# Designed miniproteins, single chains, continued (4), part 38

Each design is a single chain, and the fold is of that chain. pLDDT is the mean over its residues in the fold that is shown.

## One batch from the design tools (miniprotein)

Design m13290
Fold by ESMFold2-Fast:
Structure m13290 (fold): chain A 103 residues (1-103)
Amino acid sequence: SELAELEEAYEALRARARELGASEEFLRALDDIERAARAYLENGEEAAREVLLAGNPVARRMLLATQGDPEAKRAMLEELAAMLVAAGADEAAVAAAREEALA
C-alpha cells in the first residue's frame, strides 16, 4: 500500500540519518514529517500542515524552508552541515557545499 511504501522510505531515511550522525532532535523531526506525510495521504494538505506545526522545532523549520523562508533554509543547512562534519565529512567541503546551496 501507499502507506507501507511511505513507512519503508522513512525508515530508510532514519537509518541513513543515524549513519551520518544525526541528532535525536533531527530524528524526531523525521518522525514528525512521516506523520505529516501520512496525514496528507489520508486527509490532504491542511491535515499535514497541522501535524507539522504541532511537531518539534526542527520539523517546523523544514516546513518553512520548503515554503521559501530564507532564514529557515539557512538554519536547516547549518544543522545538516553540522551533522555531516560530525559524521566525518571534510569541514571545508561541507562549508563550500552549504554556501553553494544558499546562493
Scores: mean pLDDT 66

Design m13291
Fold by ESMFold2-Fast:
Structure m13291 (fold): chain A 91 residues (1-91)
Amino acid sequence: AEEETQLNGAMYRAAVLEAKRKGIDLKDLAPSKEELVELAKKLVREAAKNGDVSPEVAAAVAYLNKDWEAARKYLRIFVEEARKEAEELEA
């Protein structure tokens, strides 16, 4: 479904951002798709533990915990912020 696709996107985005903060190259550490998914889950949970309150991290953590109500709430905030940033970059 559309929401599941967006939640998976938010999870990967949050993992990529946390990896960049730690100086980690996801491609080097997780060559297989299955390993990449597990690494993404770990990085998202670490970002939340480190006090990252960004909507993408909050949405991803809720998604991983199967808290669909919270995941949808934070996903909406993330999508709206991403849209606003995209409009500013095109201006």
Scores: mean pLDDT 69

Design m13292
Fold by ESMFold2-Fast:
Structure m13292 (fold): chain A 88 residues (1-88)
Amino acid sequence: MEAEAEEAARRARERVLAEHERVVENYVRTLEKVYKMSPELAEFLRRELLESPGSEEVLAELVGARARLLVREEKLPVEEAVERALEE
């Protein structure tokens, strides 16, 4: 379990770093559709996440922690945990 949780966290972090723009777009879209964030606030958040120094690294750590939690608590396979963490 722990080794699988760490593998999920590692893969999620790598995907955030490789697909930073796509991950940010998915995150902002979720906030807009699920949490009814205004388009103006969504655009502001998108810009901040893409352009702020260190935002990529912080996002990678947050998504990694999410993937780790999904393996530990929900007992999801590594691949499913990574995909779900990237979309929420």
Scores: mean pLDDT 74

Design m13293
Fold by ESMFold2-Fast:
Structure m13293 (fold): chain A 74 residues (1-74)
Amino acid sequence: HMSVEELLQALVDALKAGDRETARRIIEELMKRGLTPQEIVLGVGRIAADDPSLSMTEIGVILQEAARLAQELA
């Protein structure tokens, strides 16, 4: 069973790949574990900011998509 940190990393990886279906499933699991949409977005931002493969523009797109999906699933 994945930890919250492992789920957040998998979410960033799915968002980087443009895999919205996988991203939705991971966000649903994070919410089932008690994370709020704000906590999910903050966790994604922390991991994405530390990823040297991501530009600032790509980080912005990832954060917007994470926020949108978390709001839809709340």
Scores: mean pLDDT 86

Design m13294
Fold by ESMFold2-Fast:
Structure m13294 (fold): chain A 88 residues (1-88)
Amino acid sequence: LEELVELMRELSALDGAHPSKMTPEQLEVSITVGVLAVAYAVELTVQRREGREDEEEAFERALERVERDLGISREELIERVRKAIEEL
């Protein structure tokens, strides 16, 4: 989880620098990461309404939703993000 968060931060910084130079594959990864970020925000909001502030649990639930909805495993997502960063 920590590794994925760090990779997402790195990808976001690179996107800001050279968005127009991204390949279709890198764009797909960026969209997937964006979906995960939105899912995390939703799960975190739900937890706060329930009087909880467990960011790790919220992120875990967001990953579960992405895995289910997009058919991408957590390991696969980490690998794709890492590869996209290395290609930039």
Scores: mean pLDDT 69

Design m13295
Fold by ESMFold2-Fast:
Structure m13295 (fold): chain A 64 residues (1-64)
Amino acid sequence: DYTFSVDEVERQIRAVGKAPEKAEQQAKLFEKNGDTEMAENYRRAKELTPKMEESLRRQLEELR
């Protein structure tokens, strides 16, 4: 219900934790198809995921 609830933040952390694997799979698919620009965009998103996860975990600590 609330984006600031413990349950919602934990759900977001779990989803973000799976995002790098999915982003890498998409990057490889675009790279095989010769779309280097899209592959680079997905790899850049993968690199940003740890920072997003850290931010969400810090929010979770503040809510507890």
Scores: mean pLDDT 71

Design m13296
Fold by ESMFold2-Fast:
Structure m13296 (fold): chain A 113 residues (1-113)
Amino acid sequence: SRAKEEELVEKLHEIDEKLSEKVRKLIEEKGLSLDAVENIKAAYISFKDTYIESGGDTEKVIKKVDEEVEKLIATSGKDAALVFLEYVLELAKELGDEELAKHVEKLIEELEK
């Protein structure tokens, strides 16, 4: 429903404000280019749009994470994908989305090998 969508949008905006400082530090620590940063932002916006549209549907949300990770690795490298996954993990934890958090943690572990 529209009321549930509006509540989810407000919650995501609050989470984004908390994450902005943490992500800024990660970008600086990894020495990411401006193009990589813009690709990460685009991926995160696209992910949030899918989360809102699907109402947090596990299958659709996980598929979207996998698609954005693959695209980021191809365009911006592994470190950009790891920054995106850190954003999604913190969002999943704040939302209490345990299935999404578990999937993202597994992807982080696989990429850090």
Scores: mean pLDDT 80

Design m13297
Fold by ESMFold2-Fast:
Structure m13297 (fold): chain A 103 residues (1-103)
Amino acid sequence: EVKKKIEEVAKKGIEENKPVEGLQEVVKILGEAAREAYEKGDEEKIKEFLDLTKPAAEAAKNSKNDEEAMRITAEKLKEYYLKKGLPNVAELIELAIEEEIKK
């Protein structure tokens, strides 16, 4: 199950103190899952994985914005993934944004 896989990757990113790398791996896994669903013609899974991928990809793009924009993005995405039952992904996003702000 893709959600279980991304939660495991997020947990490892947190434990290893590599939140940015962990977030990039989560985005990669979601993108690959969406592509596989597309190849199989599974419209429901395509929508699910694209919905999960869009917020994570937006976080990665917005890591280049100013500090305030990055913080607002992190809060919005954290709430989204918590509602989807992905608490490790939510925590990983917060840590990744804090790491980028610190640079």
Scores: mean pLDDT 74

Design m13298
Fold by ESMFold2-Fast:
Structure m13298 (fold): chain A 67 residues (1-67)
Amino acid sequence: MDEATREETVRNIRLLGQLLELPEERIEEAVAVARGEAPPNAFTESLLRLAAPSEEVYEAILAEARA
């Protein structure tokens, strides 16, 4: 996955988190997963599915985070 697509997903996570009034810690947890810095969980998988610009990007992020 290219860096521009990753940063777009991170930007979308932060925007969605603000719109959904999520705690900052939950937003940053999803950002860490998108960057491959933390393992996914049910919450971060759900948020990433909404934030990713495509299903392909969503699957690529989860594969990297699980590696």
Scores: mean pLDDT 83

Design m13299
Fold by ESMFold2-Fast:
Structure m13299 (fold): chain A 111 residues (1-111)
Amino acid sequence: SKRDKLIEIARKIATLASEILDLTEDNPEIGKLASEILREVARVLRLLRSPNPDVEQIKAELERIKKLVDKLKETVDANKDQLSPERYEKVKALIDEIQKLIDEALKIVDS
């Protein structure tokens, strides 16, 4: 079902955001944004597990997560010199994967 696909995507986003948080324990600016993404994804999961999920609210939450991830990307780029090159590349790859998953989720909601 569409619900099951969205739950799977939301779980994947949570896993990736948790990995960013673990990789950036020494950078509270990045960590705060990763934590906020985790809280918003938890909200999406609660909405998806509710009887008669509110599709418009789920879409609004996914669009909020998209904006947070865009801000996270900008913040990581601004802190590039404070990250090792290897850690920067790994965090950027995780952000790119989250962006792809959000775009997939938004397409599913609109279908």
Scores: mean pLDDT 90

Design m13300
Fold by ESMFold2-Fast:
Structure m13300 (fold): chain A 60 residues (1-60)
Amino acid sequence: NLSTKEKSTLEKNMKKSGLLAIYNNFFPKDKDSLEEKLKRLSKIFKMSVSELVNTLLEFK
């Protein structure tokens, strides 16, 4: 499980990187948790959830 701080950082960095905009374009009525969003994005980009999480946590 991701901590509250890690979830906040991931959401902020998803917005900054444009990944949240990309996600919302594919799933405009999405009600999924952050963890489900990360799983869907990992499949779209053909990377593991762990790789995606690490990339987003390192995003500046």
Scores: mean pLDDT 74

Design m13301
Fold by ESMFold2-Fast:
Structure m13301 (fold): chain A 81 residues (1-81)
Amino acid sequence: MRQQLADVLRAEARHYREVLGDTELAELLDRLADAIEAGDDVKASELARELARLMVEKGLMSQAEADALVSDIDAALAADA
């Protein structure tokens, strides 16, 4: 299950880098995928919160959507524990 989540995040990172030209978001998504794949749940949770904050700051999502994203990632990490 962790590999599937990491693969999705890497696909999103490629989309932000190649289609949208957002290297900052792409880098953060790759780092989150790496942390999830490594089983570093503390780092993964921290990076998910940084991703959510950056997406709100860039106007790409609302605070409520960002909070839901962090909650979904934390739930996915907990399900693999």
Scores: mean pLDDT 79

Design m13302
Fold by ESMFold2-Fast:
Structure m13302 (fold): chain A 79 residues (1-79)
Amino acid sequence: DKVEKSKKIEELLKEISRLVKETIALANQIEDPEERQKVLSEVMEIQLQVAKNTGDIEELEKALERVKELKEKAEALVK
């Protein structure tokens, strides 16, 4: 019960952290400074959402999906 919830939260936080780092690395490869800044700004918003909701699995799952979508967008902007 509580142990399973803690494990799920830890797994979500670890995956979000990994994807955030990967997204930042991709954003740094974006040649357009305005597009790069937009991606980095959204990463900061996601990190703030995670920090405010570390105990909320549903909010962390939303943050995970948001960072996945942002990573795909960043990949498309890298040329």
Scores: mean pLDDT 86

Design m13303
Fold by ESMFold2-Fast:
Structure m13303 (fold): chain A 68 residues (1-68)
Amino acid sequence: SASELFKQLLLEHAAELLKQYVLSLAPEAEVKVEIVDDETIKITVKLGDKEITYFVKISDILTFKPKL
């Protein structure tokens, strides 16, 4: 349905915005973003020898603050 397509597009745009946000905080980091379900985005941040994984729910996206 059109509503399901709209939800998918919102989730894909949210994933890209989260990636850009993390890169703005740590430009030297390697950032991978994956949509893991209808509500959850997985962010993997590699910075030197450190690898940190976050799971961000769409409901919590505005309060997301990574510790790098």
Scores: mean pLDDT 81

Design m13304
Fold by ESMFold2-Fast:
Structure m13304 (fold): chain A 59 residues (1-59)
Amino acid sequence: STEVKTGTVKEIVGDYALVEDENGNIYRVLSSPTVKVGDKVAFVKSPRYDTYFITGILK
């Protein structure tokens, strides 16, 4: 499913962000240089690349 998830960036680790959802689940998401700790982000899982990526930053 390409369902859009939302969460808060808790940590940046190299090219990845650790994003916590409203239920306390942590996701490893491919980040961009504009993403910072504390940002609320929208993200999806690509089934083709077996990775999560950020679709938008919610300020």
Scores: mean pLDDT 82

Design m13305
Fold by ESMFold2-Fast:
Structure m13305 (fold): chain A 77 residues (1-77)
Amino acid sequence: NAAEAREALAAAGLEASDEDVRLAAEAQERLEAGDYRGAAEAASRLLDSPNPLLRRAAAGVVRNSRLLLGEEPPEAP
């Protein structure tokens, strides 16, 4: 949830906007609900985040959600 995501980011000492934290929580909640399309959509918004850990996590969510939707991403080098 949003509170857990916010707490984890604060504990890691990472700077993140309220919008980025909300989007991270949304992506996680949608994944847990089986809404892979919604999870990918929310996570894709985080790909432009200034926080490199959020960008990395978002890329993983997008990739996994695409696979679960029957879309195969190209192999990353």
Scores: mean pLDDT 70

Design m13306
Fold by ESMFold2-Fast:
Structure m13306 (fold): chain A 94 residues (1-94)
Amino acid sequence: SSDLLAFLEEVEEALEEMEENPEDEELIRKIYERIKQRLDELLPTLSEEEQQLLEKIEAGFALAALHFLAGDHKAARLAIEQIRRQIERAREHA
């Protein structure tokens, strides 16, 4: 779906923005809130398969944000690598 692809692009941009600003706790919170809101808007419009893929991306995104907010940049980057793999898989189903 074009909406799914657009959302996956938004997530990739958000991950890059967090990696560029790992010490900006306010920015990381705003990015997380923005992506969470977009996800909540999209989930009811998607198939169950697409929903499951996005749930995995959401879980990873939340984990990455929590690690940045905790100052654990190494764990945050590992979480981001996992999210990027989930994004690749989701794109194959879009």
Scores: mean pLDDT 83

Design m13307
Fold by ESMFold2-Fast:
Structure m13307 (fold): chain A 99 residues (1-99)
Amino acid sequence: MKELREKLEELKKKAEEALERGDVRGALEVARELLKLGLEALKRGDYELALEAAEAALEVAEEAARLAREQGDEEAALEAEILAGLAGIVIGVTRLLQR
C-alpha cells in the first residue's frame, strides 16, 4: 500500500505541473493514471487511498476540461468530462463500500 501512496503523490505533482504549463493532454494522461490508481486501491480494499486518488482525478479532469475549452480543443474537453464522470462513479462506489 505504501507504494501506491507514493505513486499518488508523484501523480498529484505531475498533474499540477502539467496544468501550470497549460498542457491539457498531459493533465488528462495523469488523470487517467490517478483513476487507474484509485481502481487498484479499491480492488485491494484501501478505500481511503481509492477516494483520495479518485478525488484527485476528478479535480485534474475538471481543470483540464476548462483549459481544453479555452484552447478550443473539443476532443480533449470531451475526454476530460468523461474522466470526471468516471472518477465520480469510483468515488460513489467507494463510499457505498464504506459503512
Scores: mean pLDDT 86

Design m13308
Fold by ESMFold2-Fast:
Structure m13308 (fold): chain A 82 residues (1-82)
Amino acid sequence: MLTVGAGVGLALRAIGEGLEAALAQRRGEDPAPGLERAREAAEEARRLAEESEGPARDSAEVGARAAERGIESVEAGEGVTG
């Protein structure tokens, strides 16, 4: 079974990849590589959250949500998501 440490690791990875993609977009660079990694990490974090409880679930859920927001912001490209 996955431990709290594994959940935290996935959440941090999802957040990190999302932030890197957002920064690349902010600099006028192609965010595609970071976006792909962020999506994969976010999907794994969401799955771990779904299968976990307590701190592991909470950490994974936060990470997945943050990564998904980052992905949406980067995809919008303009800083306007509405």
Scores: mean pLDDT 68

Design m13309
Fold by ESMFold2-Fast:
Parts: sequence; structure tokens; C-alpha cells
Structure m13309 (fold): chain A 77 residues (1-77)
Amino acid sequence: REEEIRRLAERALEVGRRMEELRRRIAEEGTVTPEMREEAARLRREAERINEEAERLGISAEEIEEAAERLLREEEE
């Protein structure tokens, strides 16, 4: 169970980082390219898959958020 929660949290953090990077690129570019829209759509689908897998496993959003916070502390820089 803990391994499953950690794996989902890792995937959620990856999606979050990629969304943040995409938002930054859009701001820098001053426009949204077709490639950026496709990337946003792919990231949204991945987030949906994470939610579906969490529901299937009986894992709450809170459990994923807590695990994600622990992973961020481990990153430290």
C-alpha cells in the first residue's frame, strides 16, 4: 500500500512539474502553440489516470498529497 501511494504521488508530482514548466513556457512565449495544447491535454489525461488508479486502490487524494509533500522534502535541492 505505501509503495502504491508513493508511486502515485511521484506520478502526480511529475505531472505537476510538467504543468508548471508548460505554464512558464506559455508566459515566456506569449502565446499557446498547438504542441503546448497537446502537451496540456496529455498531462490532463495522465492526471485522470492517476485519479482512476487511486480510486481503484482506495487511496484518497489526501494520502497522495501527504506522500507528495514527503517526496518534496526528500528532494531538498
Scores: mean pLDDT 78

Design m13310
Fold by ESMFold2-Fast:
Structure m13310 (fold): chain A 77 residues (1-77)
Amino acid sequence: LLNLTIEQIDEALRSVGIEPNTARRALALELAGVPEGEIYRIVGVPRVTSELKEQMEKVRKSLSEEQKEGIVKNLLE
């Protein structure tokens, strides 16, 4: 079981210049290879909505490759 806290996720996002929100936190965990069920548990979402998935896809497209790599590195360190 992954013991990642919201604070650790938020620090990883801020390290690449991104202000945290639910969709950004969920995407950061997805990029780090966290299983879908664990992502929603960690970010505190009891149900995944089509809106959340759409917002996650928008965040993914807005990020540079360097930002994605930085998030993964900072989350897994």
Scores: mean pLDDT 79

Design m13311
Fold by ESMFold2-Fast:
Structure m13311 (fold): chain A 70 residues (1-70)
Amino acid sequence: MKLSGEQLSELYKILKEKYPKVYARMEQLLFEKMSNGQTITSDIAMDSIFQAAKQEGKLDDVLKIVKEIL
């Protein structure tokens, strides 16, 4: 799923404020990818968000937010 930079920024803000555990897990996943020399594209960022949300049991909540931003 391709979000604009503005939409992705809005999603990060919502996650940080309302789902801080999902946000922290997403940061860990992105840090691991960056430390391995991977380029973070919008697709990789979105995949990391959904993986973090799934691990925290909040996937449905995050998918609903993404739908509202689109």
Scores: mean pLDDT 79

Design m13312
Fold by ESMFold2-Fast:
Structure m13312 (fold): chain A 100 residues (1-100)
Amino acid sequence: MEEEIVKLQKEIAELFSKDPEASANMDVSSKIPDLWAAYKAVEPEKTRLTVAEAGAFIARLSSDPALAEEVMKALGMKSFEEFVLKTYSTILSYLKEKYG
């Protein structure tokens, strides 16, 4: 699973580099409901979730195992790795749709 996540991160970075500003500001709150629910559990006052904010949030959860565990329990998800893989796969799909 680690190799799959690294591959997704690389593909996202390649597409992101085509238009970093527009990519960073793309709102994914309605596109990734599980990620939006997780983000709102930690940041209840937020009204939007951009690709840049999604990346920063996943990085934060990766560096804070206790917070990641609480978020996974709140969402009923079995593993943080599964959540990250699903989230990055969805982000990649939307970046491919926008940038080809």
Scores: mean pLDDT 75

Design m13313
Fold by ESMFold2-Fast:
Order: structure tokens, then C-alpha cells, then sequence
Structure m13313 (fold): chain A 84 residues (1-84)
């Protein structure tokens, strides 16, 4: 089910961010500078979480610049659900 797939993915992204060093989080954010611009109130860990979600969407061929982050995430899960 889509909800379970989304939850498992988000938990995995969270675990990956938790395992990152500050330098790795900074490098990830440097690749996605619009996150700090749009969400300056979020912690570095929270911003890195959003950046990693964006990077996973980009790797799956989803245009994050064309779609807002929530829509890109939705597109990513639909694509994953359609994959065998």
C-alpha cells in the first residue's frame, strides 16, 4: 500500500540523515541551496532530510524544479509503486 511505502521510505531517509556527519549534511545542502532559502527556520538535520528527499527524487528522474517538494515526493512514490 502507498502509505506503508511512503512511511518506510521516510524512515529510511531519516536514518540516513541521522548517520551523516555535519560535513556530509553541509555538502548535501550545498547541492540544494533553495532549501535553506525556503525553510530557514528548520534545523540543519531537518533541512538535510528535505535535501535527501529531493536528491532521491532527482535520481529517479523526477524534476524537483518543475514540481514542489511534496508533489515531487508524491511522483517519486507513484513511480516506485509502478516499478516491479
Amino acid sequence: ELGELMQRFLVEVYRRVRAMTPAEKEALLAAHPWIRERYPELSDEEQAFLALVAEEAEKAGIDVEKYSLPIALYRLFIKKLEEK
Scores: mean pLDDT 75

Design m13314
Fold by ESMFold2-Fast:
Structure m13314 (fold): chain A 82 residues (1-82)
Amino acid sequence: MTPYERAALELERWVEAGVTPEQVRARIEQDEKLLEEYKKTAKPEEVDRLKFHEETLQVIREALDEAGWDLEKALEIVREKV
């Protein structure tokens, strides 16, 4: 599974759940903060997993910014790159 495939799955879940763009933004910001904390204490074997999560969050943020924070449009942008 690539970061683009994972990003598409997460965006699909948010669209299906009917979450608002504001709720998605708050969740992404929380996940970004948790990633920074985990990176401070990461073991060598955890680095690849953390990098994958960081790349996935970056894909989601970039797609949402390009889509003007329209979740369905962001999902279409990510799906084109899968």
Scores: mean pLDDT 82

Design m13315
Fold by ESMFold2-Fast:
Structure m13315 (fold): chain A 63 residues (1-63)
Amino acid sequence: TLHKYVKSVVKTYSNYDIPETILNILNDEVISEEYFSPVLLPLKLGKALLLYEQGKSESEIKK
């Protein structure tokens, strides 16, 4: 299922020492996303990582 795939993507990226803040955001994303393309979650992860590296707050990253 898509949810299983999303969880697999999150697990894969956790191997890259992803900050806990980003993992929490992605965990919320996994729960709320009923449909998405295989590209959507990786793009959201990339955006979240960029914003985190720029020092943005969790609230800004979630937008």
Scores: mean pLDDT 56

Design m13316
Fold by ESMFold2-Fast:
Structure m13316 (fold): chain A 90 residues (1-90)
Amino acid sequence: ASATITIELPAPAGTTKEAGNVHVSVLSDLTGPGDVATIGVQDEASGAVAVVTIELGEDEWKVLSQRSRGDLTVEVSGDATKITIKATYS
């Protein structure tokens, strides 16, 4: 299964969004290009959690590192105005 969550920029630390059982928390400020930031992603149904370090490069968001507990994989996309987070879980 998967859930997709979009967060508009700028998004300060403490911003949260939910889709179904998936909860996303912005753990450090997301302001725009050149930012390196951390997000938390949780699947409430399984208790799986991922902490993801992301960067907004020239054209797109990319995952620099991901640390997960349980079956949860996070992909990011978007641009200077928004980040889209796709969580894949079992």
Scores: mean pLDDT 78

Design m13317
Fold by ESMFold2-Fast:
Structure m13317 (fold): chain A 115 residues (1-115)
Amino acid sequence: DALARALDALGAGATAAGEVLDQAANEEGQVLALFEAMKGYLLAAQYELQGRLDEAAAAREAGIAKMREAAATPSLSIPEELTFTVEIDGVTVTLSVSLDAEGRAVLTISFSPAR
């Protein structure tokens, strides 16, 4: 059903964020902190949908802490756009981070069926 597919997609997104962290190990700390924040938020959403409210709260707090870390990091040059694509269990997950016109980091995650 739609809920089961959403849970699977959130789990795939969290796994993809972890894989991106491994691949981006040499990137600047702000980029790593943004991907860690995304993983925390995706896990929190998955746990909430499962009714696991304590784990959801912990994952959200971890994500918020990483978002604060990214925001507090001194202005380092982030490449204009970093895009990572991974395929997990028939789902293509695309993660990107870019800077907007004001120099703010924008994080995008997209899900599509694998071709």
Scores: mean pLDDT 63

Design m13318
Fold by ESMFold2-Fast:
Structure m13318 (fold): chain A 62 residues (1-62)
Amino acid sequence: SLAEEFLKKVEELYKKGELTKEQKEKSYSPGFQIIVRMLEAGVIDEDEARKKFDDFLDYVKS
């Protein structure tokens, strides 16, 4: 799933030292669940979900 791809990407960035533990913890913030629920409800398609996960990854990196 797109959610699994996102979390795997966050874990790989963390393992490479590109994210702090605190930044990784941000990946479990409400924004993640909002995107997942919107996708599951059919409110957004996969392309929009990918964009939202990319935007959320930028937030995690901040």
Scores: mean pLDDT 84

Design m13319
Fold by ESMFold2-Fast:
Structure m13319 (fold): chain A 58 residues (1-58)
Amino acid sequence: SDAELEQRISQLSDKATQDNKEQFSKAKTYIEGFKAMADSVDTYMRQVQQLRAEQAKQ
């Protein structure tokens, strides 16, 4: 029936919205993780460069 079709369309729309929110949340967590890793690598590289500069003063 048309009512059953409308209900099925509504259910599919709700599921798609929920799936998108869950995928967005996971993607945001991964993006934040990659940014934290990049910041950590930058900090490490700066520290290594400073240590090399200090070692070169011997």
Scores: mean pLDDT 77

Design m13320
Fold by ESMFold2-Fast:
Structure m13320 (fold): chain A 90 residues (1-90)
Amino acid sequence: SFIDEVKKIIEELLEKLKKAKSVEEVIKEVREFNEKLGELADKNNATEEQLKILQEINDLALELVERVRNGEPIEKALEKMKKKIEEILK
């Protein structure tokens, strides 16, 4: 399903971010993540509701980047993002 594909892309991002050691690595992984979400939306001819879900997830990933750029530890920013994503995908 669309949601299963989204969950897979999110899980890949979370695993990469757990291994990230710098702000630059976080930015790179989030950029690639956002590209994958865009490709998924196009491939599946995403509905308005599906596009809204992807936008909310994309916004959380960008918020994580801003937190890390402002000096928050990657692990702490990642845990906050994970909790909010779990609420969106319920």
Scores: mean pLDDT 85

Design m13321
Fold by ESMFold2-Fast:
Structure m13321 (fold): chain A 59 residues (1-59)
Amino acid sequence: NKAVQRAKRLLEIVFQSPGPLSLQEIGQKLGVSPVRVSEIKNKTLKDLGLFDVVAPRIV
């Protein structure tokens, strides 16, 4: 599932970062638009029960 693969990569990016990242910065690293990053956060990460762990790391 491509959405799950992107969610895993998003988790790697935010947890390897020394501080919070913007949707723009994550999108640049992930190769997708900031809108797509927001969709992964709000849909895929919420469905995986990881939203509350990840949300504070995204500004």
Scores: mean pLDDT 80

Design m13322
Fold by ESMFold2-Fast:
Structure m13322 (fold): chain A 64 residues (1-64)
Amino acid sequence: ETRFALAMYAAAQARNRLLEAGVPREEAIETYRKFLEEASKQKSTEEIIEVADRLVEETLRRHR
């Protein structure tokens, strides 16, 4: 449960970081959902944060 709460928090922060970088909201929300699906399987705390960072980097790289 704690890992799930952390996953939601990290996903929300990742979404906000993408929005601040000018990524379209639709893409930011898609990245958020993808992260939740991967992290909701209760990976380690460190892996949850790492997944969020990786998905943010992937989305930023595709950013116009």
Scores: mean pLDDT 70

Design m13323
Fold by ESMFold2-Fast:
Structure m13323 (fold): chain A 85 residues (1-85)
Amino acid sequence: MDEKIKELIIEFLKAISKEDYKKAAELAKKVAELLGIKPKDDAEAFELVMELIKKHYEELKKRIEELGDEKALKILDDIVNLLNS
C-alpha cells in the first residue's frame, strides 16, 4: 500500500475511535482522490476505505501497533471482524 494512503487510513481509524465521523468522511474522500476515484457520496468513500482495510489488514495492524494507538487498533479489528462476518 502507498505510505500516504496508509497514513490517511490510520487517521481515519483514529477519527472513528473519537466518533468524529465528519473527519473520517473527509479522510475517506482524500484516500479516494489519491486513487483517482471521485466518490458520489460519503458512503462510497467509506466503502472504498473498508475494502482497503480488509485487503491490507496486516500492514495497517503492524503500523498501528508500532504507533501504540490501542483505540485505533481496536477499531481496525472491529471493522475487519465485521467485514468477515
Scores: mean pLDDT 83

Design m13324
Fold by ESMFold2-Fast:
Structure m13324 (fold): chain A 90 residues (1-90)
Amino acid sequence: GMVNTNVVMVALAPEGDEAVGRHKIHLPELNVDELEVRAPGFTDAAVGFLEIGADGKASGGLVSVKTGQSLRVKDATKEGNVLKVEAELE
């Protein structure tokens, strides 16, 4: 496409009252070495794909392994070298 994006496969596992995935990535344009995806209030495993733009915006979705429910990206924030993405039920 005309926009540079990175596609990242992600998996989340239940961790207390949320699902969390932590993945090593390398996005030199953003100085990002780690992706952390959280889904507050979602306590099952989920898998999916995220697209990360050169501006640090994230899009895409995940699917619950147990129920097939969809989760969408709500927000993405860079903290140090970590890109933190919040996902929510669609």
Scores: mean pLDDT 81

